Designed miniproteins, single chains, continued (2). Designs and how they scored, part 105

Each design is a single chain, and the fold is of that chain. pLDDT is the mean over its residues in the fold that is shown.

## One batch from the design tools (miniprotein)

Design m7640
Fold by ESMFold2-Fast:
Structure m7640 (fold): chain A 68 residues (1-68)
Amino acid sequence: ASKELQAERFLRALYATDLPHEIKERAQALLNQRIAQKQPLTRDTLLNILQQAEVPQQYHEQLVQAAV
């Protein structure tokens, strides 16, 4: 899938969660930064974004699976 489609699916899954909007905005900002840096949206990259955004571990697999 294209990076655009991966990003769209990730954000759709992220915003479907009950997470605080501040965490969602942080994860989106980190995702946009990685895309701007031309980094591939691999599983490891997405997991690093979720960890840096302080998304609870319980959501990590769900959100990564939406995008890869």
Scores: mean pLDDT 86

Design m7641
Fold by ESMFold2-Fast:
Structure m7641 (fold): chain A 99 residues (1-99)
Amino acid sequence: SSSTKAQIIAEVQALIRQLQARIPTLSPAMAARVRDHIAYLQDVIRQLQQASGADAVKLLTSLLIDNAGMQFDAELAGDQETAELLLEFQKKIAAILRS
């Protein structure tokens, strides 16, 4: 639904803001990885605004997979706070998709 799409976009925007706030506290390597993920999330918002039906489902599936990959990278780097933000985002998106 249009309401579901709006909720997902709002959660992606919230994650972008949270990740941006983290950048000054991170190592150069993690800051670069987080910036790449922010650019990816911004592209996901643009694609979601144009997507419907099966295309939207495919995009959301890719988002959850790529977000889990970023969470794993943060955990390996010892950045538990960034990993927890990504896990919380994943739980929120899963909850929206089940409603």
Scores: mean pLDDT 89

Design m7642
Fold by ESMFold2-Fast:
Structure m7642 (fold): chain A 115 residues (1-115)
Amino acid sequence: SPLDVLTELSIIRMGLVVIKKVLLNPNASPEEKLQAMRQAIRYIRRVSELARALGLDDAAARLDELSAKLEELLRRYEEAARAGDQERLERVEREAVSLLDEAIDLIAEIEEAIA
C-alpha cells in the first residue's frame, strides 16, 4: 500500500541519517564506517526499487547513480584503510556524507510526491 511504502522510505531515510552520524564520528573505527557505507548502499538500492515500482524512473536512476558512487568510495576507503592514510580516509568520509545528503533529500522528495 502507499502507506507501507511511505513507512519504509521514512525508516530508510532515518537509517541514512544514523549512518551519516557514524561517518562523521572521529571515534568510529574504519571497519564500523565500512559497514555503515555497505548498509547505505543496500538502503539506497532498496529505495531505487521502490521508486521504480512507483513509476518514478528518474528518481530511481539518480538513486542507482548514488549507490554506484558510494560503491566506488567504499573501494577507495578500503584502500586508504589498508595504507593507514588518515587524510584520504577523512576525504572519502566527506564525499560519502555528501552523497548521503543527496540520497536523504531525494528520499524526502519521493515521500512528498506520494504522500
Scores: mean pLDDT 92

Design m7643
Fold by ESMFold2-Fast:
Structure m7643 (fold): chain A 83 residues (1-83)
Amino acid sequence: SEVEQKAANLLTAAGIQIVAAEYLLDTGIGSPEEVRAAIDAARGNLAEAQKLSEKLDPESKAETDAVIARLQARVDELEARVA
């Protein structure tokens, strides 16, 4: 469905933002502000994907929620690294 595609696109965007934040932290080339912006963008996309997941059938919701949980764990690790 269009809702499934939108959720998938948001999760892809969140994943890219997480990888970017990890890269900046691992290399030390990014400013704290750039890292924070990437983390905040990932959180925003995950929050929007979570809202869309509520509109999905139970099977698609379960799959989407599982991806959100995995990406959220990585965001939480990034938050700990910048605290």
Scores: mean pLDDT 90

Design m7644
Fold by ESMFold2-Fast:
Structure m7644 (fold): chain A 72 residues (1-72)
Amino acid sequence: SMEEEELIERLKRLTAEALAAIRAEDWATFQRLLAEMERLGLEAKERGMERAVEVFRELLRELQAEVARHYA
């Protein structure tokens, strides 16, 4: 649906901003963006948006990997 596509595009935009926040060590901005992403992920799950849920999981793994690399 168009609603699922819009949610996915918003998740991708938030992820790009979160990656930039991690690289800038702006943890306050990162936590705020992560909370917004988790809210959208919950909405996707509650609405049965299977593809959006899969995209959300993959984007979270990307963020976790970036945080791990930053402290490596």
Scores: mean pLDDT 88

Design m7645
Fold by ESMFold2-Fast:
Structure m7645 (fold): chain A 76 residues (1-76)
Amino acid sequence: MKTAEGLRQFAEVAAQMGIPEAAVEAIREAAELVEKGDYEGALEVLRRAREESTDPAAASLLDEAIRTVEAAKEKE
């Protein structure tokens, strides 16, 4: 729950910073999947967006989102 909320807030800040829409939408989609408990689906979405990203700022934000989801997945 808190992780999904954090990801949604992160996506809103990224959108205001001019990060490409595809990266912002990937973070929002990952937040919805995390809220459902689908951490594997969230990681798949974020990793796909990261592979498709050519913008260094978007790449850095997607890497941070991936780390956040991986940390949440390791919790019982």
Scores: mean pLDDT 80

Design m7646
Fold by ESMFold2-Fast:
Structure m7646 (fold): chain A 86 residues (1-86)
Amino acid sequence: SIREKLRQYAEKGEKMLNAGVSLEEVKEILKEEIRKLFEQHGAEIPEDVLENYSESLVLALDAKDQQSLEETINILVKLMEKSKSA
C-alpha cells in the first residue's frame, strides 16, 4: 500500500539520520522517493507541497515524534487519493 511504502521510506530516512547523514540530505532523498511514488500511481504533487511534507517527515524523524510522522503520512496518502479522483 501507499501508506506502507511511505513508512518504509520513513524507516530508511531514520536509519540514514542515525548513520550521521544530514537532515537536508535525508529530506532531499525522501522528497525524491515521494515524488517517484506519486508518479508510479499516476498522481501529481505540487513542488511546494512535496517540499513542505518532506521537511515535516525528516523533522519528525529527527525529533522521534511518532505522532507528527503518522500525521504527515496520513496527509500524503490523502493527497495521493485526491489526485487520482481529480
Scores: mean pLDDT 84

Design m7647
Fold by ESMFold2-Fast:
Structure m7647 (fold): chain A 79 residues (1-79)
Amino acid sequence: SVAQDARDLALSRGLPEEAAEHIAKAAEYLVNGDVDKAVEHLRKAWELLPEDVSSETVAAIIGAILRAVGDRIDKELGL
């Protein structure tokens, strides 16, 4: 699933388990259309990120989230 892939990617990049879990929940909420809950979990994940986290790690997380959002937008526009 998108949420599971996002979590596994975050963990593989060395993010704290709690941050990876919030990233996974954010992705899940986005694909389910719950933007408010997704933003809440993204803020929590952001607070748990180390200051020295690599640009590649940030790009990978953003990419996973954008893919989830893009898939939802495509489905909504198809209506």
Scores: mean pLDDT 72

Design m7648
Fold by ESMFold2-Fast:
Formats: C-alpha cells, sequence, structure tokens
Structure m7648 (fold): chain A 105 residues (1-105)
C-alpha cells in the first residue's frame, strides 16, 4: 500500500466529514490515516500533509467546546502514533498541534 494513496484517501474522508460538519468523523478519519501511515513506516512529509489537511478542515468549521476537545485529542493521538514510527514525524506533528490548539482556544 502506497503512502500517496493513504494521504489522498484520508484527505478525501476528512474533507467529506468537514463539509457535513461532522467533527468526530473527521477526527476518526485523521487518526485512521495516521495509523495506516505509521504501520507502513510513512515519511514525515506524509504525516505533515494529513495533519495540515485535518487542521484546515477543522478551521473551516464553527467548533463548539466538544469539537475543540475532539480536535485536540486527535492531534495528541496522532502525535503519539507518529512518534512511534519516527521521532522527526512526532516532533513535527507536536509543533503543528501546539500551534493549532493555541489558535482554537
Amino acid sequence: MKEEEIVRETEEKMKKYAEEGNIGGMAEAFLEGVIRLAELGGSTESFEKVARAFIEAAKSNKLDEEDIKNVESALEGATRLAESSDEESGRKLRELGEETVKELK
């Protein structure tokens, strides 16, 4: 299974859920994509692409308190998964997650 396919499928799923205002579904799609990338030994670029797509999708919606918690939890989970695959990937996702959480609060 190729990284590019995982990235594309994950981005498509997240976009669909974001358009529906389904933040929980979007967060699940993001975590599924990150798990698949970690299992494959995906590149930092691939992890960054799906994380940035998730962040953009989240910012395109009006988030309530529960939505913000779901986004924060998903970014934390994704960071841990990326770290288990590669230290650089984990560091990059942590940086993106910290900036995003500051912007949403």
Scores: mean pLDDT 84

Design m7649
Fold by ESMFold2-Fast:
Structure m7649 (fold): chain A 87 residues (1-87)
Amino acid sequence: SLREEIVELLERILEVVKPYLSERQVESLRAFIEEVRATTDPAELITRVGTFIHGAREMSKDLSEEQRKELEELIERLRELVERLRA
């Protein structure tokens, strides 16, 4: 399902950014992923993931070139899944 693909992408994003986050921030992102997993309303899912995409642009500033490229690719795929939910 689209939700399962979104969750998988968010888990991959967590692995990329985890070394640059505090333990509290990692826990917050894990809690967010569980909220996404539990979200049954497509409109709420779009809003939650859209807000995350907006915030993730700021997280890319401190990453290596390789990690930034991976994060940008994952965010692009996440954006495409959100657009499919809007359709």
Scores: mean pLDDT 80

Design m7650
Fold by ESMFold2-Fast:
Structure m7650 (fold): chain A 90 residues (1-90)
Amino acid sequence: SILEDLRKFVDELIKKYNEILEKAAAKLEQNNDQEKLKKLAEIHKKTIEEVNDIILEAIKENTEEAFKRAKEEIEKLIEKAIEEINKIVE
């Protein structure tokens, strides 16, 4: 199904994102950087909330075009989140 294709696409992106997030968290923990760890947690929470909102909107519209748009929006959102995480860990 189109919805299942969206879920699989998102799962693969989230898996890659989580690997980057875990490495970032480990580095910040090693440096005892509590301020940056808090920022990392806030970025993560916001990113997951926005991903879920995009998925729910696509489901409500329930068109192939909406699911394709959701994939593009989620990909850009995850890329932006990774960039923000990398800037914090630099």
Scores: mean pLDDT 88

Design m7651
Fold by ESMFold2-Fast:
Structure m7651 (fold): chain A 94 residues (1-94)
Amino acid sequence: MEVKVSDEQKEELIREGMRYLGIPEEEIERFLKAKTGEELERLTEELLERTEDPEKRAALEEILRLKYEILGDKERAAELDARRRARVAEELAR
């Protein structure tokens, strides 16, 4: 049986993830309401500039991937997943 993850479920995962990172609710809602890749990139860069922890930065990239999936930008979502996998592979090879 196929498990369908709805856009609403993806949005809830984004909300929970951003709350765990200590991002204010106002900024979470602004991120969720972003409808273009340009808006999303600006909001993500702002968050990344304030985030020095590598694990938190990785979590933000995963949140960005989920948001791109909601927007239907499958190519950008796939690029982010590929970067995450490549980084994990490099760490495991060291």
Scores: mean pLDDT 74

Design m7652
Fold by ESMFold2-Fast:
Structure m7652 (fold): chain A 93 residues (1-93)
Amino acid sequence: AEVRLELSLEETPEGYRVTARIENLTDVGNIVATLIGETDGVRKIVAVKRLPGGAGSVATLTAELPHSTDRVVAEVYDGATGEVLASRTLEVP
């Protein structure tokens, strides 16, 4: 894997708090991480972060999502090419 991606979900009184932890395992310098909330097939970007370059770089993204959320998708991609480096999906119970 080009990046290590961990995705966690916590229920809150207002909805869900999602946390993505991204570790760059490559020397790719143009890494972008996004958190996406999905309801009935409609995707909304809820957080975006550009990661510092270099192997061993770690970044965390956190977002608040409404109770109507069906899925959370974390995507990490090369910001220069748009190639997806890692993706993880959590189904919301």
Scores: mean pLDDT 79

Design m7653
Fold by ESMFold2-Fast:
Structure m7653 (fold): chain A 64 residues (1-64)
Amino acid sequence: SAKKKLEFQIIGSVLLLEAIIKKDDEMVDKIVEAEKKEDYKEIAKLAKELGRTKLADEAEKLSK
């Protein structure tokens, strides 16, 4: 759905900005690849690694 795609894009953008601020180039690359593949489960894992547990839960729900 359009809502699901928009929520995924917003979560990805928030995580990408946070990884850039932390200067974590490896995390930036992982987020970009996951967004490119629309890998909702990988975005959820990366959100959890960044300490964004609520965003991880939302991304996990989108994977179902």
Scores: mean pLDDT 84

Design m7654
Fold by ESMFold2-Fast:
Structure m7654 (fold): chain A 96 residues (1-96)
Amino acid sequence: MEAEKAREYAEKARKAAEEGKSLEAAKYALEAGYYASEAAEKGTGSKEDRLRALMAAGVAAVAGGMTIGSGGGEEGARAAAEAAEEAAEAAERAGG
């Protein structure tokens, strides 16, 4: 399910950020956001929960994109991993 993929990539983003792999953390956050947006579209949850998943996907995309654009960094990697976690939680609520 899309929510399971969002969770998988959110965990990968967290581990990459903990290991100082800031660009990998950002790329995994983009993947988590992608699967959260798919959960928003295909999920069986409420309209409100699906909208929250779409919004969280957007936040993860911005955080990951900005981290990549700045060449990485610990703070950016942490922010991207946190956004990926929120996207995964929202994807689960969306029923993806």
Scores: mean pLDDT 86

Design m7655
Fold by ESMFold2-Fast:
Structure m7655 (fold): chain A 109 residues (1-109)
Amino acid sequence: MDKRKEIVDKMMKAIEEEAKKAGLDISDAVKKGRELALSSGIQGLTSAGVLIIREIIRRAQELGIIDKGKEVTRKVAELTAKAVEEISGSKKDAQRVKESLLLQAEQEL
């Protein structure tokens, strides 16, 4: 539990920092995403990434900063994949999650 919590907390802090650099307040999505990421295995991490990416794109569209939103979305996919690799020990699973999150971002645009 503690190791997963540490990895998830580090991931969420990095995501929130990247969003703040772009002028995006996603604090509520980060809070909900953290709960999902602490739940079930790789699926919990993927669900957290999807939720956060959807909020980033929604806020970026609202503010007219879609290019910055796309940049933050790529960083969310990378940070989520890193957390998957650290928790699962699987580079293959990490790559699949990254690709899935990037595809989700394209569908939301």
Scores: mean pLDDT 85

Design m7656
Fold by ESMFold2-Fast:
Structure m7656 (fold): chain A 73 residues (1-73)
Amino acid sequence: SEAERRAREEQEKEKKRLEEHRKEIDEKIETLKRLAESSPNSHLYEEGIKQLEEMKEKEIFETENVVFDGAEG
């Protein structure tokens, strides 16, 4: 049980790094949304937002599959 707890703690550290990465992407999306609202070229920013959202979804699916494979009861 203690060895399992240590392995979970290591995985939690990895999750924290992934959360920081997600925060950066979220901040970038928010910044682009703000620019889209104030800019006449909203269409160009919308494409950038869509690409970032697609990257976020892909990362969530990859991370969720790895975490789903045996770490939560």
Scores: mean pLDDT 70

Design m7657
Fold by ESMFold2-Fast:
Structure m7657 (fold): chain A 80 residues (1-80)
Amino acid sequence: SAAAEEAERYMEKAVEALEKGDFEKAKEYAAKAVEAAARGGTISVDEAQEIAGKLREAIENKDIEAARKAAEELVAAAKK
């Protein structure tokens, strides 16, 4: 779906920003990806918020592995 594609694109940008050390942009793109996934109706609002929380914490802690895992979870859920 268009929403799943949008979520994936924003997650790609979020991970790229995180790798470059731009944590503010990483959080912005991550938030947009979560919003796109939720709008697609593929995941519940509660599930989207939970994934958003995990992703935000991972980015703030500079935990690239945890951030990638949360991003993969969001994209997989959006592609259902």
Scores: mean pLDDT 76

Design m7658
Fold by ESMFold2-Fast:
Structure m7658 (fold): chain A 90 residues (1-90)
Amino acid sequence: MQTQTFTGSYGVKVTITVDGNTVTITVENPADFLYGVALLNEKGEVVMELVIEPGTTKTKTVDLPAGTYTYQFTNPGLINTDKGTFTVPA
C-alpha cells in the first residue's frame, strides 16, 4: 500500500492510495465551484473522472493495471498547474 497527497489550487487536496491494483482517490474541495479531476494512463487516455461539488469531499475506487498514471485538474476556463503522478506496481 502507498499513499500520495497532492495540494492543488484553491486549497484542494487530492489523496491517492494504491493497494495492489486497487486505487482510491479522495478529493477535498473547499472552493465555491465544482472541481474536476481526471486520472490518465501513460498513453494520456482518461481512466477515471471525478467531479467534486463545492465544500464537499468525494472518494472513488477503481482497479487499474500496473503502470504510471497522472492526475490532473479539468475545470474549464481556470488556469491551473494541478498535476501529479502515481504508480500502480506490477
Scores: mean pLDDT 76

Design m7659
Fold by ESMFold2-Fast:
Structure m7659 (fold): chain A 95 residues (1-95)
Amino acid sequence: SINSCSSINCLEDYFLEKLPGSAEEKQKIKEFLNAVGKSNESEFEKILQEKLPEIDPKFHKPISEFAQLIIDFRNSKISDEEAKIRLKEIINSLS
């Protein structure tokens, strides 16, 4: 449950679980998100430009939104509660 998540890793696992993709597609997305998680805010745009094209276009919007969520959360721009709300909105948009 998202309500028990208190870390970026837990939010990432929840996001990946809810994506309507194959295991292979989810692995590529996980690798992309790991690169985002190690980047600073200025490196984020470069990672989006260089790595996002390697992922199926149907995932580009939710992945970009979730990547921004990770950066905002890591930089304390949003609270744990706001991160959970944003993630629920991203997941709901996947329908």
Scores: mean pLDDT 78

Design m7660
Fold by ESMFold2-Fast:
Structure m7660 (fold): chain A 64 residues (1-64)
Amino acid sequence: MGSSAEAARAGAELILAGAAPGSDTARRVAQRANVSEGVGAAALQEAKRLVEAGGTAEDAEATG
């Protein structure tokens, strides 16, 4: 089973790689972390905020 921390890390990695936050990216986060699409979307939103503040994927994992 995936975790919200793993989902947040996956989301931050995708955003740092140049992916735009959106439904497609949220679905990719959910698949990578093996969590529900709702958890993936919430984790992506948190990861976006952290990356915009200058954070890393590790920072997103710590807050997920």
Scores: mean pLDDT 75

Design m7661
Fold by ESMFold2-Fast:
Parts: sequence; structure tokens; C-alpha cells
Structure m7661 (fold): chain A 67 residues (1-67)
Amino acid sequence: LSEEQKKELEELKKKLDELERKGVLAVLAGDWATAQAIADEIKALIEEKGKKLGLSPEEVRELLDSL
């Protein structure tokens, strides 16, 4: 990966961490509809970034876990 691609993934990771936190709060509040919407948004962001970087969604997830 280039340094530019790595920085884009680091920014994505921060955004996903924020969405994950909001999703956990929605689950704790019993708001399953909001939790599902957040899960769908996370999936869409990973797919969109993967297309931009020429990576599969699975490769994006593996790289995020390695950062």
C-alpha cells in the first residue's frame, strides 16, 4: 500500500470507530432500527473505499485491523 492509501484507511478506521460507538449506544438504548442503519452505513463505507482503492471489502477490513 502507498502512504496515501494507508492514510485514507486510517481516516476510514476513525470514522468507523465513531459509527461503531454510536451503534453500541443505540443497542443499549434498545433502538435496533438505528443500530441496523449504522451497520448498513459501515458496510457501505467499506465497499465504497474498497472500490476507490481497488480492494475487496474483506481486504479493507483486514487492513483496518492491522492499523
Scores: mean pLDDT 83

Design m7662
Fold by ESMFold2-Fast:
Structure m7662 (fold): chain A 112 residues (1-112)
Amino acid sequence: SKVDRFAETTHRLLELISAGDWEGALELLEEAIEEFKDDPTLVKLYELLKEAVEAKINKDWEKLKKITEEILALLEENEVSEPIRNLVLGLLSALAQDDPEIQALLDAFHAA
């Protein structure tokens, strides 16, 4: 249930980001933080994803890069399952779609 709900939320985030619906993406992230409030790892992940979306909106690629590194560390440190990890990586790749420097950073992380 929780894993399925996380996957559903992440897929919907990908859809909103791909459509350029930044307001909808931020609203969904705030709802997710409240829904998963009893899971500290998921709360922190969604808080970092919200910061990543905000950095993307503001074209703050240095902050987006730093947040991407923090998200990847969180996923590894908490032994997040590969399907969930892949969904998060896909979301970060979509956020970096128009930034070749951030794309190169994500590609390097995926190669590890």
Scores: mean pLDDT 79

Design m7663
Fold by ESMFold2-Fast:
Structure m7663 (fold): chain A 66 residues (1-66)
Amino acid sequence: MLEALDRAGLHMTEMNRHLELALRHEGGEGERYRQLALEHADEVGRELGDPALGQQLRDMIEQILA
């Protein structure tokens, strides 16, 4: 459990980093960073055994980048 929380925290950090990069870049580079942020959101849900949380984080990313 504790190791899963640590891994989820690292994925949350990477999700936020890539989200910031997606906001700063246009075109294919911005889309690449968006996809990486979405992948890390899924990994947060996976590590915590909560796919609904992963989906909520994905929805948040999509709304911010809309």
Scores: mean pLDDT 84

Design m7664
Fold by ESMFold2-Fast:
Structure m7664 (fold): chain A 114 residues (1-114)
Amino acid sequence: SEAIEKAEELVRQALVYLSQGKYEKAIELLEEAIAILKEAGLEPSPLQYAELGEAYEAQGKYEEAVEEYKKALALEKNPSPSQYALLARAYKKLGKLEEAKKYEEKSEEIAKKL
């Protein structure tokens, strides 16, 4: 699929910008990749939403980071401890300590089963 190939190229470029601390450009490319997939009737991967969340978090945009991490979790059949830990960290930055603790406990519970 041309849409998948274009989205993958944009994600690859976004990861380079993330490694350079150029978060605004990385967010732009990740959002474009997600939009291309959705326009083609394809579901973006959990990883793409998680990467977008990490880029927002790196910019201090914790509300946006929470939204994207929640989208990643909703699409994931077997969420990893690290995925719950990312959401917990973002909630903690927002001062939402009850939600942060909930997801920290989920992360620890799953990690004990691995």
Scores: mean pLDDT 88

Design m7665
Fold by ESMFold2-Fast:
Structure m7665 (fold): chain A 80 residues (1-80)
Amino acid sequence: SEIEEAVEKFYEKVKKMDPERAEEAYKKAQKALEENPKKAPFVIQEILGEVAEKAGQEERLRREKEAAEREAARAAKLAL
């Protein structure tokens, strides 16, 4: 079904962003499907949003750290 395909795609997407939370997110999605299949797509979208926000924040912090390390290395090379 379209819902089952959406859940599978959701699991793969979460796995790429946050592997440790993929299992927990999958269990929450399955529970939503069991309790109310009509609302499950909205719950899945909400969980995906939360995971994406966390992954985005971690990626941003990683990029900021890498940029700071590059600038520090350049400054050290030019420093007396």
Scores: mean pLDDT 72

Design m7666
Fold by ESMFold2-Fast:
Structure m7666 (fold): chain A 96 residues (1-96)
Amino acid sequence: SEELTFAKIMLQIMATVQSVLLQALKQGLITQEQADEIAKQVEEKLKEVMSIKDPEERKRALLELLDWLSEWARKHLPEFAPEIEAMKQWAEEMIA
């Protein structure tokens, strides 16, 4: 089901971001405040994507969110950019 596939993608985005942020905090690469701020932004963006009822518009919003996350990781957590990019590629394949 398309709805279940979309839900799975949303859960995987949350899980990947939480894992990356936890590891970055443990390594001292970001502060707790920085981790909380990005986690909040991701949650708000995911909520916005989930509120879109048109499937094509929802897909575009999801792709924009994935691009934004990839760019954020490259700028702020380059050590974890490969993990975010792998999740992005997986999500793009699942919604294709």
Scores: mean pLDDT 87

Design m7667
Fold by ESMFold2-Fast:
Structure m7667 (fold): chain A 85 residues (1-85)
Amino acid sequence: QEFLEVLNTLASSVPDSIVADPLFERVALEYFTSQQVPNAETHATNLSRVLAYLDEIGLSTVANDIFLDIDVEVGVNDLKRAVLA
């Protein structure tokens, strides 16, 4: 998936000191598992770390765009709603 390629590229740039948000990691894991994505745990951790890093550097708008792409791919809106709530 094009989204996963972008996610992996962003995750490789995240400083090792950034810790995944346990709540978002859990929600992301549930999403990737429901879509039968290979290596769902790794992608969930990467997504959560990218979102935490974007929030730390003030790029929350970019984080929102990533969640919009997730929502569009398969009509799964639970992850988006959890983040925007």
Scores: mean pLDDT 63

Design m7668
Fold by ESMFold2-Fast:
Structure m7668 (fold): chain A 91 residues (1-91)
Amino acid sequence: SKAVELMEELVTKIMDKAKAAGLPAQKVRDMLAEEYEILGDLDTAEKIRKDKDMSWDELLEKMKELAKKLVEEVLKDNPDIAELLEKTLAS
Protein backbone atom coordinates (compact mmCIF):
# COMPACT_ATOMS: atom_id res chain seq x y z
CA SER A 1 0.00 0.00 0.00
CA LYS A 2 1.28 3.48 -0.92
CA ALA A 3 -0.20 4.84 2.34
CA VAL A 4 1.83 2.30 4.38
CA GLU A 5 5.03 3.19 2.47
CA LEU A 6 4.50 6.94 3.05
CA MET A 7 3.75 6.40 6.75
CA GLU A 8 6.90 4.24 7.20
CA GLU A 9 8.96 7.00 5.50
CA LEU A 10 7.42 9.62 7.83
CA VAL A 11 8.12 7.42 10.90
CA THR A 12 11.76 7.01 9.80
CA LYS A 13 12.16 10.82 9.48
CA ILE A 14 10.51 11.44 12.89
CA MET A 15 12.73 8.83 14.61
CA ASP A 16 15.88 10.26 12.98
CA LYS A 17 14.96 13.76 14.23
CA ALA A 18 14.13 12.46 17.74
CA LYS A 19 17.51 10.68 17.97
CA ALA A 20 19.37 13.75 16.62
CA ALA A 21 17.57 15.97 19.19
CA GLY A 22 18.89 13.73 22.00
CA LEU A 23 15.53 12.24 23.00
CA PRO A 24 16.21 9.31 25.39
CA ALA A 25 15.38 5.82 24.05
CA GLN A 26 13.42 5.22 27.29
CA LYS A 27 11.10 8.14 26.42
CA VAL A 28 10.49 6.69 22.93
CA ARG A 29 9.74 3.25 24.48
CA ASP A 30 7.25 4.86 26.90
CA MET A 31 5.55 6.77 24.07
CA LEU A 32 5.36 3.64 21.90
CA ALA A 33 3.87 1.61 24.79
CA GLU A 34 1.27 4.36 25.44
CA GLU A 35 0.17 4.20 21.77
CA TYR A 36 -0.36 0.42 22.00
CA GLU A 37 -2.33 0.96 25.25
CA ILE A 38 -4.57 3.52 23.48
CA LEU A 39 -5.20 0.91 20.74
CA GLY A 40 -6.14 -1.67 23.43
CA ASP A 41 -3.06 -3.88 22.84
CA LEU A 42 -2.04 -4.02 26.51
CA ASP A 43 0.10 -7.18 26.14
CA THR A 44 2.36 -5.60 23.49
CA ALA A 45 2.54 -2.36 25.53
CA GLU A 46 3.71 -4.30 28.64
CA LYS A 47 6.38 -6.18 26.62
CA ILE A 48 7.74 -2.88 25.24
CA ARG A 49 7.84 -1.27 28.73
CA LYS A 50 9.81 -4.27 30.11
CA ASP A 51 12.37 -4.36 27.23
CA LYS A 52 14.89 -1.89 28.69
CA ASP A 53 17.64 -2.93 26.23
CA MET A 54 15.65 -2.09 23.08
CA SER A 55 17.91 -0.33 20.54
CA TRP A 56 17.00 2.65 18.33
CA ASP A 57 16.84 0.28 15.32
CA GLU A 58 14.42 -1.99 17.21
CA LEU A 59 12.34 1.06 18.25
CA LEU A 60 12.21 2.20 14.61
CA GLU A 61 10.97 -1.26 13.51
CA LYS A 62 8.32 -1.29 16.29
CA MET A 63 7.19 2.23 15.28
CA LYS A 64 6.90 1.09 11.64
CA GLU A 65 4.86 -1.97 12.77
CA LEU A 66 2.53 0.32 14.76
CA ALA A 67 2.20 2.77 11.84
CA LYS A 68 1.38 -0.08 9.42
CA LYS A 69 -1.23 -1.48 11.84
CA LEU A 70 -2.85 1.96 12.25
CA VAL A 71 -2.98 2.61 8.47
CA GLU A 72 -4.41 -0.88 7.77
CA GLU A 73 -7.07 -0.50 10.53
CA VAL A 74 -8.09 2.96 9.23
CA LEU A 75 -8.34 1.69 5.62
CA LYS A 76 -10.23 -1.45 6.73
CA ASP A 77 -12.93 0.63 8.46
CA ASN A 78 -12.79 3.61 6.05
CA PRO A 79 -11.57 2.48 2.58
CA ASP A 80 -12.73 5.80 1.05
CA ILE A 81 -10.15 7.68 3.19
CA ALA A 82 -7.15 6.05 1.40
CA GLU A 83 -6.77 8.95 -1.09
CA LEU A 84 -6.97 11.57 1.69
CA LEU A 85 -4.44 9.67 3.84
CA GLU A 86 -1.98 9.30 0.92
CA LYS A 87 -2.32 13.02 0.05
CA THR A 88 -1.78 14.04 3.69
CA LEU A 89 1.29 11.80 4.17
CA ALA A 90 2.83 12.90 0.82
CA SER A 91 2.63 16.61 1.75
Scores: mean pLDDT 77

Design m7669
Fold by ESMFold2-Fast:
Structure m7669 (fold): chain A 94 residues (1-94)
Amino acid sequence: MSPEIQLLEEAIAFLEELIEKAKEGESIETIKREIRKFIDKLRAEHRDNPVARAVAAELQAILKEMETMSLEEFIELLEKAKRSLKRLLEQLKK
């Protein structure tokens, strides 16, 4: 499997875990911290990978928007991000 496919599958799994945690009542602050850690990991481990940079940029945008969002809007945003990454994964698996 290519590094890009593995990275996207890891990012999708991460978003699915965050969505579940949010639905189960995990604090927004804890979820933000987990997203920041994942962005840092992507930048440290895959800094020269354009797919990793794109994923990190999308997650960074989510963090910025979360400052003004309700829990329901936040869950919808994570689900939209997950769908976006799944489409990118399908393109790379062609």
Scores: mean pLDDT 79

Design m7670
Fold by ESMFold2-Fast:
Formats: structure tokens, C-alpha cells, sequence
Structure m7670 (fold): chain A 59 residues (1-59)
């Protein structure tokens, strides 16, 4: 659901130093019902590798 994208953005900003707005924009491509794998793929395409790794670790 939409809550996963918001959680990823907040955790990426807090722990990886990522720009939360950039992370949020990247996860909009797969949509609000995206799986964690789809979110991680979209983040890697956007160059947000640290955020993608956080999603892959079960955020």
C-alpha cells in the first residue's frame, strides 16, 4: 500500500542520507500498490541505491 512508499522515504532520509522528496518521486513510477521488489528496482533506476538496499532489507 501507499504506506510502504512513505516509510521507505522516511527511513532513507533518516538512515541513508537520501533526499526524501527524490525517493518519494522515484517510488511513484511503480505506484502505490507496488511490491518491495518493484520499489527497490525503481529506486535503483533513479540512482537511490542506499534507499533500494533499505527496501530490500524488509522496510
Amino acid sequence: GSGLAATVAAEAERHAGADAARVAAAVQKPGSNATSGQLAAALREAGEDAAADLVGRGL
Scores: mean pLDDT 65

Design m7671
Fold by ESMFold2-Fast:
Structure m7671 (fold): chain A 79 residues (1-79)
Amino acid sequence: DADAAVRRALDWLRDQGYITDAQADAYFAAFRRDGSNPIGFFARLAYDYGLDDGTIRAFARRVGFDINVIMQMVRARRA
């Protein structure tokens, strides 16, 4: 279930202190409304919060995203 995987990933970001509980709820609601580009959504969050490559790969595994695609998007933002 993609929704459950995304919720777990957002809860993980909250537990690490990158976002508040209210932000996690808001981001999940936004993902559910849009639903069309979850990879781009997480690539933006990973860049904005300065997640390292290992963390980004773990994140992608949690939500079932293509690790190579998300890493390429994050790397492009870091350039």
Scores: mean pLDDT 74

Design m7672
Fold by ESMFold2-Fast:
Structure m7672 (fold): chain A 86 residues (1-86)
Amino acid sequence: MLAELAEEARKLAEKAVGKKIEEVKKELRELAKKYGAEYSELTIEGEKETTTYITLSNADGSVTVKLVADKETGIVKEASVGVNAA
């Protein structure tokens, strides 16, 4: 269910700041598996930061988690969630 997937993604995003991005990606892959959602990621490299968009999609729509991490340490500095109903 899209609403429950979005709520759990939001809770993961709230706890993501200060974690390594690879740990957060692992948690989001497990969330995708739990809800039968497809996992995809897109990373854009900036000068000092990486911006990664992780999209969890199913028949009802998609949830996108935006993670901004320090390029050298991989530590997440900012996290936000967007929801798009199909």
Scores: mean pLDDT 85

